# Designed miniproteins, single chains, continued (4), part 57

Each design is a single chain, and the fold is of that chain. pLDDT is the mean over its residues in the fold that is shown.

## One batch from the design tools (miniprotein)

Design m13954
Fold by ESMFold2-Fast:
Structure m13954 (fold): chain A 99 residues (1-99)
Amino acid sequence: MTEEEREKVIEKIRDLIAKKGFENTSYEEIAKETGVSLSTVRRLLKENGFDEQTRKEKAKEKAIELAKAGFSPESIAILTNMSVEEVRKIIEENGLGYF
């Protein structure tokens, strides 16, 4: 598989997740849409950080950056697809405040 072919598969996975949300997108649907095997789907998701744990870590990183930029907890929650309570906890745990 070329890097270009791999990137096209990853783009299709990203589009499916964007449309349905990560939690509502099955590995079988990804395999069908991309034309690769379920084993390949699991491997690509893990290797490219689309697994739930990595997704949550990326959302936390984004929340911290937005908080530093002066965004409200409510706006950050919408942009990162987290609850306001989760955003507030991240801000508190990282010693960040809103002014």
Scores: mean pLDDT 71

Design m13955
Fold by ESMFold2-Fast:
Structure m13955 (fold): chain A 69 residues (1-69)
Amino acid sequence: DPLLEAALEASRRTGLSVPTALQAIVLGKELLEKGASQREAAEEISKRLGISVRTALTVIRVAKEHGVI
């Protein structure tokens, strides 16, 4: 499951729980599909999940590396 693999890798790299990493990936995918830039998506993820923008950008990068986004 590429989504679960991306969430596990994002969790390892950022220290987020796997459920939080999964929520960040799903939200990031929705925002990018709506035409948000990676930066805009990361800022929105940061606001909604209470994580740093840097952490959100790392999650988006991992999701793209795993073909989820």
Scores: mean pLDDT 89

Design m13956
Fold by ESMFold2-Fast:
Structure m13956 (fold): chain A 80 residues (1-80)
Amino acid sequence: MSVEEIIEEIVKKSKQVVEQLIEDMKEQGYSDEEIRETAYDAATQIVRHYARKYELSDEEKEEVLKRVREIVDELMKKYS
């Protein structure tokens, strides 16, 4: 599997988990600040797990983290 395919898989999995987390926490009455922090933490853990599993470089890991955090920000705007 290419590095590009690995990155796309990580992004896809992170988006699915984060979107569900945001929806669940919104229904439970958590603040936007708490939801954002929890979503960033969840996204970071997913990226770190897969980066370790696939032995991604620090630079590749930072790129994926940046992309996933941008997805969190976009999802937070959508559910605001």
Scores: mean pLDDT 82

Design m13957
Fold by ESMFold2-Fast:
Structure m13957 (fold): chain A 75 residues (1-75)
Amino acid sequence: GAVKETAIIPVEIKSVEDLPAVQKHVEEEAAKLTKEGKFPVVSGTFSPSLSQEEQEKASQALADALQRGIEEAKK
């Protein structure tokens, strides 16, 4: 099969207020990397000040942004 190079998108979530900007960054980078023939993955670091619920919401939002970027690049 075709071998895709894995490309890591490092992100840091210090507060939920950062989430919209980080989501946009992940979506844009995922689209760019996918167009370059790479397999994008998100590596997230969460501040210990975030609740478990906030971390779960942020993780889902990052996963959704990654998927949107990949799908956008395929069109």
Scores: mean pLDDT 81

Design m13958
Fold by ESMFold2-Fast:
Structure m13958 (fold): chain A 116 residues (1-116)
Amino acid sequence: SVVQSPASVTVKEGGSATLTATASGDGTIGAVAWIQSGGKTNGLAIASLSGSGTKKGYHPAVEGRFTISLDAAANTAYLNMSNLKLDDTGTYDALVFLEGSALLQFGQGTQLTVTA
């Protein structure tokens, strides 16, 4: 299963937040994409990691502000968000590919609210 944390977070514009997605029981994280909904990049992968951390991609709207990483020992993916903008408000769903089981799993999502 894939568990995302926190369930919700509210941050002032210019602030920072970290989202996590932890996999258990079904294999190791080989790839992850964070998909935003309810915001300006609705339905798009805003950050991705593949090759067990060797390849990373970012949407132009978040490039230079967000970083994606993988802790293989903890089987946890991190999305570190800095210099948050009002347009970053939305739901962030982690889509995780689990090696060993060949499963593609969604987490339950994180609600991000950015305030002025």
Scores: mean pLDDT 86

Design m13959
Fold by ESMFold2-Fast:
Structure m13959 (fold): chain A 83 residues (1-83)
Amino acid sequence: SMESAQGLKEFVLEALRNAPEELRERIAELLAEAHIYKDQGNLEKALEKVEEAKKLAEEIPDEADRRRAMYLIDDLEKGILES
């Protein structure tokens, strides 16, 4: 739902608060979009948004923040694949 997507966005922004603002905002938006596509039953588009988020996460300069982002994205991807 839109409410769940907004909640996910806020969760990701907080989890990645130490990452560069532009990267964390874009990653959070992509993951929120992935959640909306999953809710609509469009798994192909949901996974496409997850892949875009992974590419942005690779640009996070700090290794610990990058690992945190990858962990969150991997968990969401598994949730999409298991639905």
Scores: mean pLDDT 84

Design m13960
Fold by ESMFold2-Fast:
Structure m13960 (fold): chain A 105 residues (1-105)
Amino acid sequence: DEKKKAWQSLIDSLREARRDLEELGARPELLRRSDELIKELEELLEKDLSNPEIQEKLFEKLRELYRILLELQAEAYGLPKLDEEEMESIVEARLEELKEILEEL
């Protein structure tokens, strides 16, 4: 299943990003939430990925995870906090790119 492999590759890269942020001293509360979201994403990958409800849940969990990782990355590098509009724009752009990749598989 090429779509499942694409999702797994993405989850693996997000785990690496989370580890890097932990090494940079990121907030433990958000690291724990990231771990929970990664686990939930992996559990959803065991389900039927042709089901639109499962796909929507995957994208909802991924949206939350991206928001957390972007917040922790900004904090780790001493960058200004993104406002809500900027955060939403970045997250939605990443989700749209993933949807396009998955549609080609």
Scores: mean pLDDT 87

Design m13961
Fold by ESMFold2-Fast:
Structure m13961 (fold): chain A 62 residues (1-62)
Amino acid sequence: TPSPEEMRAGELLMQALDLAWGKNDVDLMTRLIKESNPLLLARDWKGVAELAERYLEELLKR
C-alpha cells in the first residue's frame, strides 16, 4: 500500500506543475522540477509535499 505521504506528494506535485503550466510560468515550473528531482530520487515524500505546497501557495497568491 502506498504511504499517505507518497500519495500526498504525488498529488501536490502534479497540481503545482499543472497550475504553473496553465499560468505559463515556465521559470517556476523549471525550478520546481529541478528542486523536486533529487527529493523524488531519494523517495523523500515529505520533502516533495512541502516543496509542492510552497510552490502552490506562491502560484495561488498571484
Scores: mean pLDDT 82

Design m13962
Fold by ESMFold2-Fast:
Structure m13962 (fold): chain A 72 residues (1-72)
Amino acid sequence: MDEEQVRRQQQVNRVTNEGIEVGEKSLKEGLPKEEALKKAEEKIRELGKKYGLPESVVEAIIENVRAQMEME
């Protein structure tokens, strides 16, 4: 197994979890679902840049987080 691939997957998991946490905290604070999703997306994009993730990977994370939050 490629160590770089493992490291990237760990970064993806961290970004995904952080995005979900931001979205859930926003909902708990009484923000509308669409605003909570926007805050989660902004956090995911920021962390994606920090970790040097490809834009396609960042986009996939955003889609996964949105899908999870849409299940409510």
Scores: mean pLDDT 80

Design m13963
Fold by ESMFold2-Fast:
Structure m13963 (fold): chain A 112 residues (1-112)
Amino acid sequence: MSLYEKKIDELFKEIEELIDRAFASTDPAEKQRLLDEIKRKIEQILTLLHFVALIDEPEVALELIDYAIKKLNELKKRIQERYPDDPLAQEIIKMLDTAIDALNDIKRRVLA
C-alpha cells in the first residue's frame, strides 16, 4: 500500500466517523458543523488526487482515482441502505456525487 493510499484510507475513516456522528446528533448546529467537516475531508481527498495527477505517473494517478471513486460509491450505498428516507442522507449523497464528478474530471485530464 502506498503512502497516498494510506492517507486516502485515513480520510475515508474520518469521513465515516463524522457521518455516524452527524446521524446520531439531535443538534442542528452540530449537524451543520459535522457536514462542513465532511466536506473539508472530501476536499482534502480531491486536493491530494489532483496533486498526484500532476506529479506522478499516469498509471499510479488513475489507480488512486479509481480507488477513491470505488470508496465513495461504497459509502453512498451504505448511506442509502441505512438511511433511505433521511434528508441528511440526501445532502451527504449529493456531496459524494459532486466528489465523484470532480474525480472523473481529473481522470479525464490524466487520460488526455
Scores: mean pLDDT 87

Design m13964
Fold by ESMFold2-Fast:
Structure m13964 (fold): chain A 84 residues (1-84)
Amino acid sequence: MKLSPEDLARGAASFEALAAQLPAIAAEIDRLKAAGDEVGLTTLETALRISGVAARWLAEQSPDPALRARLEAIAEQLFALAEA
């Protein structure tokens, strides 16, 4: 699959926006756990895992080592949060 530089930049910006929201998402996970909302927790964890896979895939498409490393770091944060 081929991504344009514009598509790579758009994807990277989307994942940076998501990374900025991770503390709020972590707080929501804690809230769902405290409420015993297993369905909400499973749904959010699944979304985080899918997002992590997408971030890692975008990293593989990136010719810039710095961008690749940043997207891989975001993917790791998403996977770690899904396991919390």
Scores: mean pLDDT 84

Design m13965
Fold by ESMFold2-Fast:
Structure m13965 (fold): chain A 117 residues (1-117)
Amino acid sequence: SLEEEEALLRRIAGVIARAAQDMIDAVKNKDFDKIKEIYEKTLKELERLLAEAPPHLQPLFQRVLDTVKEGFDEVLKLYEENPDDVDKIIDAINKTLQRVMEEVRRALEEARARHAA
């Protein structure tokens, strides 16, 4: 149903928004172990959601997973290069979040269009 599909899309958006905020807090606190913990936990949650996703949403969930992995790898790289460049690391987190939220927004529009037909 549209309601179930929208609920699933909101759930993936919520997981990533929470992970982004937790990551920003860890970066501000210079807690590298916490950054890695958030990375691992978030990827496991997204992989579970991908496995549970209906076939027509799996390409979207895979793109989201890939985008989040690339974003986390960039955050880890930037932190290792200079943990004091907090603004640059936070900018990378926010750019990843923006890309994911745009993917989810498009998927919600496509879901609504399918159910309107």
Scores: mean pLDDT 85

Design m13966
Fold by ESMFold2-Fast:
Structure m13966 (fold): chain A 73 residues (1-73)
Amino acid sequence: ADPMDLLTKESLIRIGAKKSGDEEAYQRAIEALKNNEPLSEEEQKLLDIGQETVDKMAAAGREGARAIAEALR
């Protein structure tokens, strides 16, 4: 994956972990990304939660868009 793809996945996993409260899955997912290893099914669910959260925030309007921009930095 290119650096931008990795940054995007890391940001989404971070958002998903904050939403779910699963700190252990978050740490494993970040380690897997750094080692260029495939994510487990549990870690993939953090990506799904992160994307769903981002989509809901975007639908909420300007505040959601701002939060997404900050998360992607």
Scores: mean pLDDT 73

Design m13967
Fold by ESMFold2-Fast:
Structure m13967 (fold): chain A 70 residues (1-70)
Amino acid sequence: GLREAAEELVRAIKAYLAGEASGADVRAAMQRLLDTGLLDPEEVERLAVRYVLGLISGEEFVEALLAARR
């Protein structure tokens, strides 16, 4: 579901930032989230940038993605 795809993206980004995953792993998780068709790609990118910059937590990122559903 959407929550599971969002949580997978958080895990992929966290692992990438820790040097434990590749950019390809992040792209694959992002594509799975976008393939749901429930989210605007620009909004996903905006929220992902906020998460990477430490402006929101992983949990806040997941909840923001779920709230952005349309």
Scores: mean pLDDT 86

Design m13968
Fold by ESMFold2-Fast:
Structure m13968 (fold): chain A 100 residues (1-100)
Amino acid sequence: SMMDEMEKIVEEAIEKMKEVVKKYFPEEYERIEEDLEARLRAAKAAGISEEQFLQIMEYFVHLILEIGEKKNELEKIKKAIEEVQKITKEALERLKQLKA
């Protein structure tokens, strides 16, 4: 169904965003993994909409900024945010094509 395809697109994007945080900030990812997984489960249970997906993306950007600024790793912040933005753009285009 269209709903199942939408859920798949969002879930794939979320997993890619998790991998970005894990790639650039592996030690911090291990500390937050359980809380992050709980938050993502709650978001999925509330239903997967474009608005909720954008809120999840904003959460990942904010998380990257907080971790990277605390560690003074500005280049990792830049690269991680660029990768999250690319993942978001690709997912939104797939969602747009699905609705067309």
Scores: mean pLDDT 81

Design m13969
Fold by ESMFold2-Fast:
Structure m13969 (fold): chain A 110 residues (1-110)
Amino acid sequence: SEVLENLRRALEALREALKKYKDKLSVTTYTAAALLLVAGEFSLEHAKDDADLREALREALDALRLLAEALGNEELLERAERLLEELDAGADLAELARRLAELAEELARL
């Protein structure tokens, strides 16, 4: 599944970003992002339908938002918030997962 592959890529990239930026994050922000990634990974592993995949995507997007905000990357924060709005509006999961993976990989490369 394209959705599963891109969500896996996004979660892996966000975990790399969390590891890379650990020393730049407050304990509170690090813990919140880490918990969201654990939740997203669990939601993805146990996903049985599109609702479960939307939950995994929301958790990954919330982690991206927290990391972008903590690092002062306003452009990534705005893009993550737009994806979250599109998710809540019922946008296509494959397109959302693809765009999330691209943003997460961009964050991990900074």
Scores: mean pLDDT 89

Design m13970
Fold by ESMFold2-Fast:
Structure m13970 (fold): chain A 131 residues (1-131)
Amino acid sequence: DDKEAEELIKKGREYAAKGDYEQAKAYYREAASIGSPRQQAQALLNLGKVYAAQGNVEQAIAAYREAATLDPALRAEALANIGRIYYEQGNVEKAVAALREALAVDPSNALAHFEFQDMIRENIEAVKIFD
């Protein structure tokens, strides 16, 4: 039931906002099991964000990739979130590759543009320190 999946996604968001990540994950996993492909993708994207917040980067990346596979409309956002994870881990090469792929999918993706600008700014500032 599309309405049931939407309500589960809404409850997942409410629990995530409260920091109750275990309840948030439970609701998102249930929504991913019963929703349409679009709703499954949205639940998996949100589940990935919870895993990332918990520092569970491997599960976050897996959830983002699955979401991108189920709904191409979420592919740019999923890739931008993967890029942010790689950047936070110090893997600049993988971060740049993911953000470039996000921008190739959607050139207007605000998250990918902001993440890429922050990376360029930090690299320029690092070069100035060694001047």
Scores: mean pLDDT 81

Design m13971
Fold by ESMFold2-Fast:
Structure m13971 (fold): chain A 88 residues (1-88)
Amino acid sequence: DLRDEEHIKKLIEKAKEIIKESEEKYEEILEETLKEIAEIWENSKTPEEAAEKLEKKAEELEKKNTPENLLKAHLFRMAAETERLLAK
């Protein structure tokens, strides 16, 4: 059905627009979150301590349950995992 195909196409275009807006917002959140991660790392004596602080930050953000806070929480969790694995 051409009508169903056109509807699906419009949904895909709308989804792409939302993804692009989310990508731009994600980049802003990433830059801000990386600064916070750097501060936690600088104020931590060990990678283990840094990972624990980053995980705690992620938990607090997850409780706020907004898309922005959930994205930040995910970034803090990725940073914590990186600290535990790489200590870079």
Scores: mean pLDDT 76

Design m13972
Fold by ESMFold2-Fast:
Structure m13972 (fold): chain A 78 residues (1-78)
Amino acid sequence: EEEEKLRNLQLKIIALLIIAAGDPTTTPEAIEHLRKASQAVGEKKYDEAIEHLKRAAELNPNLKDSLDGIIKDLEELK
């Protein structure tokens, strides 16, 4: 079910955004990219969401493994 998968991916991004926002070592740029990725997933703009998630992973390597998993799931929805 596409809508269920999209909701689950958006919720995972929001969960990471909350975790990142609570971490004082996370840059504002990384938080903004996570926020934009969540919005893009909601709009079914998969390529835009993937680019924002890649940028967030570059800015915060601690999130890379989690973000790579979400990116893979989004690529499978294209």
Scores: mean pLDDT 80

Design m13973
Fold by ESMFold2-Fast:
Structure m13973 (fold): chain A 100 residues (1-100)
Amino acid sequence: MAELVARVAPGVLKLVEEGKILELSLEQQRTASFLTVMAIQIGREHLNDPNATLDEALAAFKALPLEERTRLVERLLSDLSEEFRKELNEQVEKLLEYLA
């Protein structure tokens, strides 16, 4: 799951940046919002700067190699409930269909 989330997140962030999230279902918009907040948190942690701008944090997240990005996503997701992780995986798979 963490690899799927890490792989899909940059594409979702691009949709958010282009203002295309309103073309998604409400449930997909909610998932896109979660992935955006996750990416900002991981980006700021990677930069070791809690005050990094949203643009700097998102750029840092996108610049991470897939393996490192997957590891950081897994660490963050490990703090969430198993039920939430299951729901997130299903919603990310649906977003992947939209990105294809």
Scores: mean pLDDT 80

Design m13974
Fold by ESMFold2-Fast:
Structure m13974 (fold): chain A 62 residues (1-62)
Amino acid sequence: DEIKELKKKALEHKKKASDHRIQALKLRADGGSEEKIQEEEKKAKEHLEKAREYEEKAEELE
């Protein structure tokens, strides 16, 4: 079912976003480079935006 596949993709992107946010926090705690921290935060944001798009698509389809 297309709706179930969209919801699964949304969940996968939410998990990836969480992973990137955790990585950014670890880099901050360990004194990692600002550039790497910003890259991880950007990736987290991009995955959250993709998750939202898939969630909205699934809701529109019912």
Scores: mean pLDDT 84

Design m13975
Fold by ESMFold2-Fast:
Structure m13975 (fold): chain A 72 residues (1-72)
Amino acid sequence: DKELLELLEESRKSKSEKEAYLYVDIARGLLGIMKALNIPISEEVVAKLRELTKHPSPKVAEAAREALEVIS
């Protein structure tokens, strides 16, 4: 959970679209594993992902939406 929040925060801080995307994509993969293992996901992670769906980069915003779909 803390590791997920750190990945999403690094995405927000990133000046590079590629780096921002990679952090969200890694988080999405981890969320998929957590859901498969029935590990609870915090509301803080959900809130960060919702914020990232409004990212100026369509690629980053789409990755964040896909991550939300994994946990919905």
Scores: mean pLDDT 80

Design m13976
Fold by ESMFold2-Fast:
Structure m13976 (fold): chain A 111 residues (1-111)
Amino acid sequence: TVTVGVHAADAAQAGAAVSALAAQYADEAEIIARVNVPVGETVTVTVPAGVTVSPLEIEATEGSGASFKLTRSDSGDAEATQTVTGTKRMSLALAKAATDATFAAHKKAAA
């Protein structure tokens, strides 16, 4: 397994770059592509025969991003699409609010 960072000005360049990883890392059984493009872009990845692709939701990168897993297999999807949204910062804010509410409840019970 290899993890590759892809930075592109738009979704079309990102999709092409991720698609090219299948040939560039021909000896790798699995490739994880972490894509950074502007929020609101929809990244579409198309892979050649003998490779499958799936979108991944991972929290490893701060800010906007999309992630794809490429696997050498003849069974699975040859195309995957993921829209880049600003939800990561929203989910972090919601997680903090939930944590703060839990601590407030415990503090009130302990007082």
Scores: mean pLDDT 63

Design m13977
Fold by ESMFold2-Fast:
Structure m13977 (fold): chain A 61 residues (1-61)
Amino acid sequence: GSAMEKKKEELLKKIEEAGVRAVLEGGDPAEVQRLSKEGVELVEKGEFEKAEEIIEKIESL
């Protein structure tokens, strides 16, 4: 439904923003890209809790 679609868009945006920030803060671009891809796949599968865990990992880089 629309609520699920909005949550997917929100998480995809957070993954993108976290990834950009991590690279700007001197994180490993290869690791950021790997985690971002995993996060996007989890969002597309509807595994939102796992996607949020990936976002936290990116933010900690």
Scores: mean pLDDT 84

Design m13978
Fold by ESMFold2-Fast:
Structure m13978 (fold): chain A 94 residues (1-94)
Amino acid sequence: NDAEELQQRIQEIRDRLASLSPEEQKERLREYILRVLELLQPNLSEEVRQHILEDLENSSIDELIQQLVALETLALEKGIPKEKLEEIFDEVTK
């Protein structure tokens, strides 16, 4: 069930960030999202990048986690290994 898998991933991310402040969680989530986007789109236009940054700046933690999970799904579909995504997430959440 795709919905159950999405909810499990959302909860996993929440649990992994639970020791951080809300501001720190938001900062780490934004950084991870941007790194994954750059991996998917190495030549991302400045216009698209600005729209993404504006969306991320106005997003709640729950919205950022939902965007992150959707982006991870897209990355896996595009052939980016799960191990690479975990490596980036670990680097960002240090």
Scores: mean pLDDT 80

Design m13979
Fold by ESMFold2-Fast:
Parts: sequence; structure tokens; C-alpha cells
Structure m13979 (fold): chain A 88 residues (1-88)
Amino acid sequence: APAPEVVHIEASLPDLEAVRELAARMREALEAGKRVLLTLSDLKEREVQLLLARELGELELEKVRREGVLDVDEVEAQLERELAELEA
């Protein structure tokens, strides 16, 4: 069977603006119906996953879950914890 089309995104994420740019690139690729393979350098992985979850939204995270790019279950759990912390 033919291999699915994959968009490889490499990023170094020193700040929030870089995370938003990454989220926009991922969203564009997913809206085009492509798979996303994400490579991150010098990253606070947890912080980036939370910011990506916030920027991409539920539908885009579901697509990423299917592609196996992000641990969406861990991202969702972290987002729920952050929301609980904000309530406290």
C-alpha cells in the first residue's frame, strides 16, 4: 500500500511566539489532510504540549492522536490539572 503523506516539522521553541507559530504550522498541515511528524529541540516538552493543546483545540488534537505525533492523553490530563490549579 502507498505510504501516507507526512509533513515533518522541526522546531526549537524558546518562547511562546514560537509555540504559536508551531501550532499554526501543524493546523495548516492537518487541515490539508496530511500527517504531522514533529521534532522538537531544546524544549520544555510539558509546557509546549499544554500550549499546543490550547492553540490547536480538541478537533486538531484528535487528528494528532490518530497520527501518533503527541501524547494527547497526557496533554489532556495536564490541561485538566492546569485548569484545576487555576480554580484553586
Scores: mean pLDDT 56

Design m13980
Fold by ESMFold2-Fast:
Structure m13980 (fold): chain A 59 residues (1-59)
Amino acid sequence: DLLDQYRALSAQEGDRVDPSLPPEQQLQLVVDGVRAALIAQGVPQSQVDQVIAQTLAQS
């Protein structure tokens, strides 16, 4: 499931983010990292955008 992949990658990217940054910048870096990882795996950009939008709406 693409949502499960997003959640796993989001957790990994979160560990790499500088905790001294503002929360909005931390979230942006995590989202950018997850997007890059999913695209590198061959997931279409439209599906990546949809998953990100769904996850952010629930968070």
Scores: mean pLDDT 76

Design m13981
Fold by ESMFold2-Fast:
Structure m13981 (fold): chain A 100 residues (1-100)
Amino acid sequence: KELEELAKELVELLREAAEKYGNQAFLEAAEELEIGIENKNVKEGARSAIDILTSTLEEKDLEEKVKKLTELFIKALEALIEEKLEEARKYLEEAKKLLE
């Protein structure tokens, strides 16, 4: 229940980041995580989201805020896979502050 709730919050935050920065990778990561939630396999959705976000970090001339936000999303998703829910929430809250 808490794992799924955190994953849903991450989907919302990824969609917000996609809208704010016009970044397709954040939208694709949100969609993969959402599919994972729907299929009752949150960890698989999180792994797919990490793969997408990691590819984005390889782009040259990425805005520093977008890079930092992407790194925070990856850390939150990794913590979610490891069921380190307190760490996942910490990274999610840091990402929220960066989006404000």
Scores: mean pLDDT 84

Design m13982
Fold by ESMFold2-Fast:
Structure m13982 (fold): chain A 103 residues (1-103)
Amino acid sequence: TLVTPSPLTQALLETLGVTAEQLTPGELSNALNELLRRLVDSVDPNASSGDAVADVQLRLSPVTQALYRSLTGSDATTVTVRELLDVLAQLVQREGWGPLISS
């Protein structure tokens, strides 16, 4: 069965070059995992643990800036690791991506 992503998910997938209106569950899962990997890859999750990591400022690529703006309404070009992770967690929760990236 084909899955029709939400308009927000569709826009996010377009940043990866995925323009299909409907995807198989496997294609959607792969695209979402790649999207999440790219968002996290700019923020090494294995960087030394501590309070310093959460406060590190990241300069957003144009793609990541567009994603951040779409999710938060903020036109920020730099964000902290904490802010980026909070937005990612909100995205997963609101779009129902949990089963697709965890199962």
Scores: mean pLDDT 64

Design m13983
Fold by ESMFold2-Fast:
Structure m13983 (fold): chain A 67 residues (1-67)
Amino acid sequence: DNGVQAMIQGGQVARSQTDNPGGASRTAGGMYQGASDVARRNGSLQQQGDIADQQSQDYFSQSQSIN
């Protein structure tokens, strides 16, 4: 549950900071990374954890390319 909620929150943060896309992407990346860690420790959410980890990596990559 917490992992899925963190993913949703990360996406909302990314969308709310349109004038600072690099900062928003980095913030979202960190939130998705945290969601991945929580989901993987909760064995029933391991697959959601894998998805969150992929999203985290994508957002960190975007933050590097924006500025």
Scores: mean pLDDT 61

Design m13984
Fold by ESMFold2-Fast:
Structure m13984 (fold): chain A 68 residues (1-68)
Amino acid sequence: MSPYEELLEEAKRQIDHLVKQGVPKEKVIEAATTWVRDQSKRLGLSDEETEKLIKEVKEYAEKVYEEK
């Protein structure tokens, strides 16, 4: 699995965990996007890959909260 795919799956797991704990959507999005930026920088992902990953993470969080 690529570093991009591994970060996306881990971010989704973190979002699911925070949603289950009752954390507000805005805080979950903030936490997940901050984590993704930090990990992407550490792993040497490009700015384009990082922004694409953040977009997918935000879309996932929005979808999960719509189901509640």
Scores: mean pLDDT 81

Design m13985
Fold by ESMFold2-Fast:
Formats: C-alpha cells, sequence, structure tokens
Structure m13985 (fold): chain A 105 residues (1-105)
C-alpha cells in the first residue's frame, strides 16, 4: 500500500539520520549531527528520500500545510537549491544548518 511505502521511506530517512525508527521526526541535534557528517552522496540520497516521502504523502491526501510536511519541504528546498546551483559541500551544509536554525529557533 502507499501507507506502507511511506512508512518504509520515513524509516529509511530516520535510520540515515540516526534517529529512532518509531520517531515522528528527527530531533534538532540528530539532524545537525547528520548534516555535519554527511557526504555529498548522502545529501543527494537524503533529498531523494524526502522528495519520495512528500510525493507519497500528497498521494495519501495529507495536508500540505501540516507542520511535518512544511518541515520536510523546507529541508528539501534547501537541498535542491544547493544541488541545482552546484554549491560546494561546505556551502550546502551551511545553508542546511541555517534552515535547521529557522525550523527549531
Amino acid sequence: SLEEEAKRVREEILKMIGAEEDAELPTEEQLRAFVERASLEELKEFAELIQRLLELREQLGEDPFKPSVQYLNAILATLQTGLDKGLSLEEMKERLLRTIDALFG
């Protein structure tokens, strides 16, 4: 089902970040730690997983203005903009950390 696929993609994202598999969202600390250690390949994979999760949630009729959806969209937008502009890994990480500051500060 779409629900089971969305659950699997969410669990894969949480595992990549090092969060608990049953967590609704990663903590600020977990997300920051992931961004600081991530390679460019891991950031690309992270962007692809978030995009897939958002596509599945839209197909399931989830509210696009729900806080968890807006949280994921903000992170994805930062990743996609950085990748599209060909930013360095360090510049990409700096922008992601600023996005995290905006979401949790």
Scores: mean pLDDT 81

Design m13986
Fold by ESMFold2-Fast:
Structure m13986 (fold): chain A 63 residues (1-63)
Amino acid sequence: MSAEEVAEELAEKYGLSKEGLLTLAELVKSGEISPRLAIGLLTKIGGVPREEAEEFVRAALEE
């Protein structure tokens, strides 16, 4: 499953910006932010469950 596909699901479920999620994926992949920080942003600010946030960050790193 691609980071774009996971971002689309999270945007639909939690009312988040798809472009914002894809930017977050790029920042994690480039190393500008840590996976832990990205998960924290998704869970605490985005309201995303931890398991789904971890899946998204993993998808970003696998690309």
Scores: mean pLDDT 81

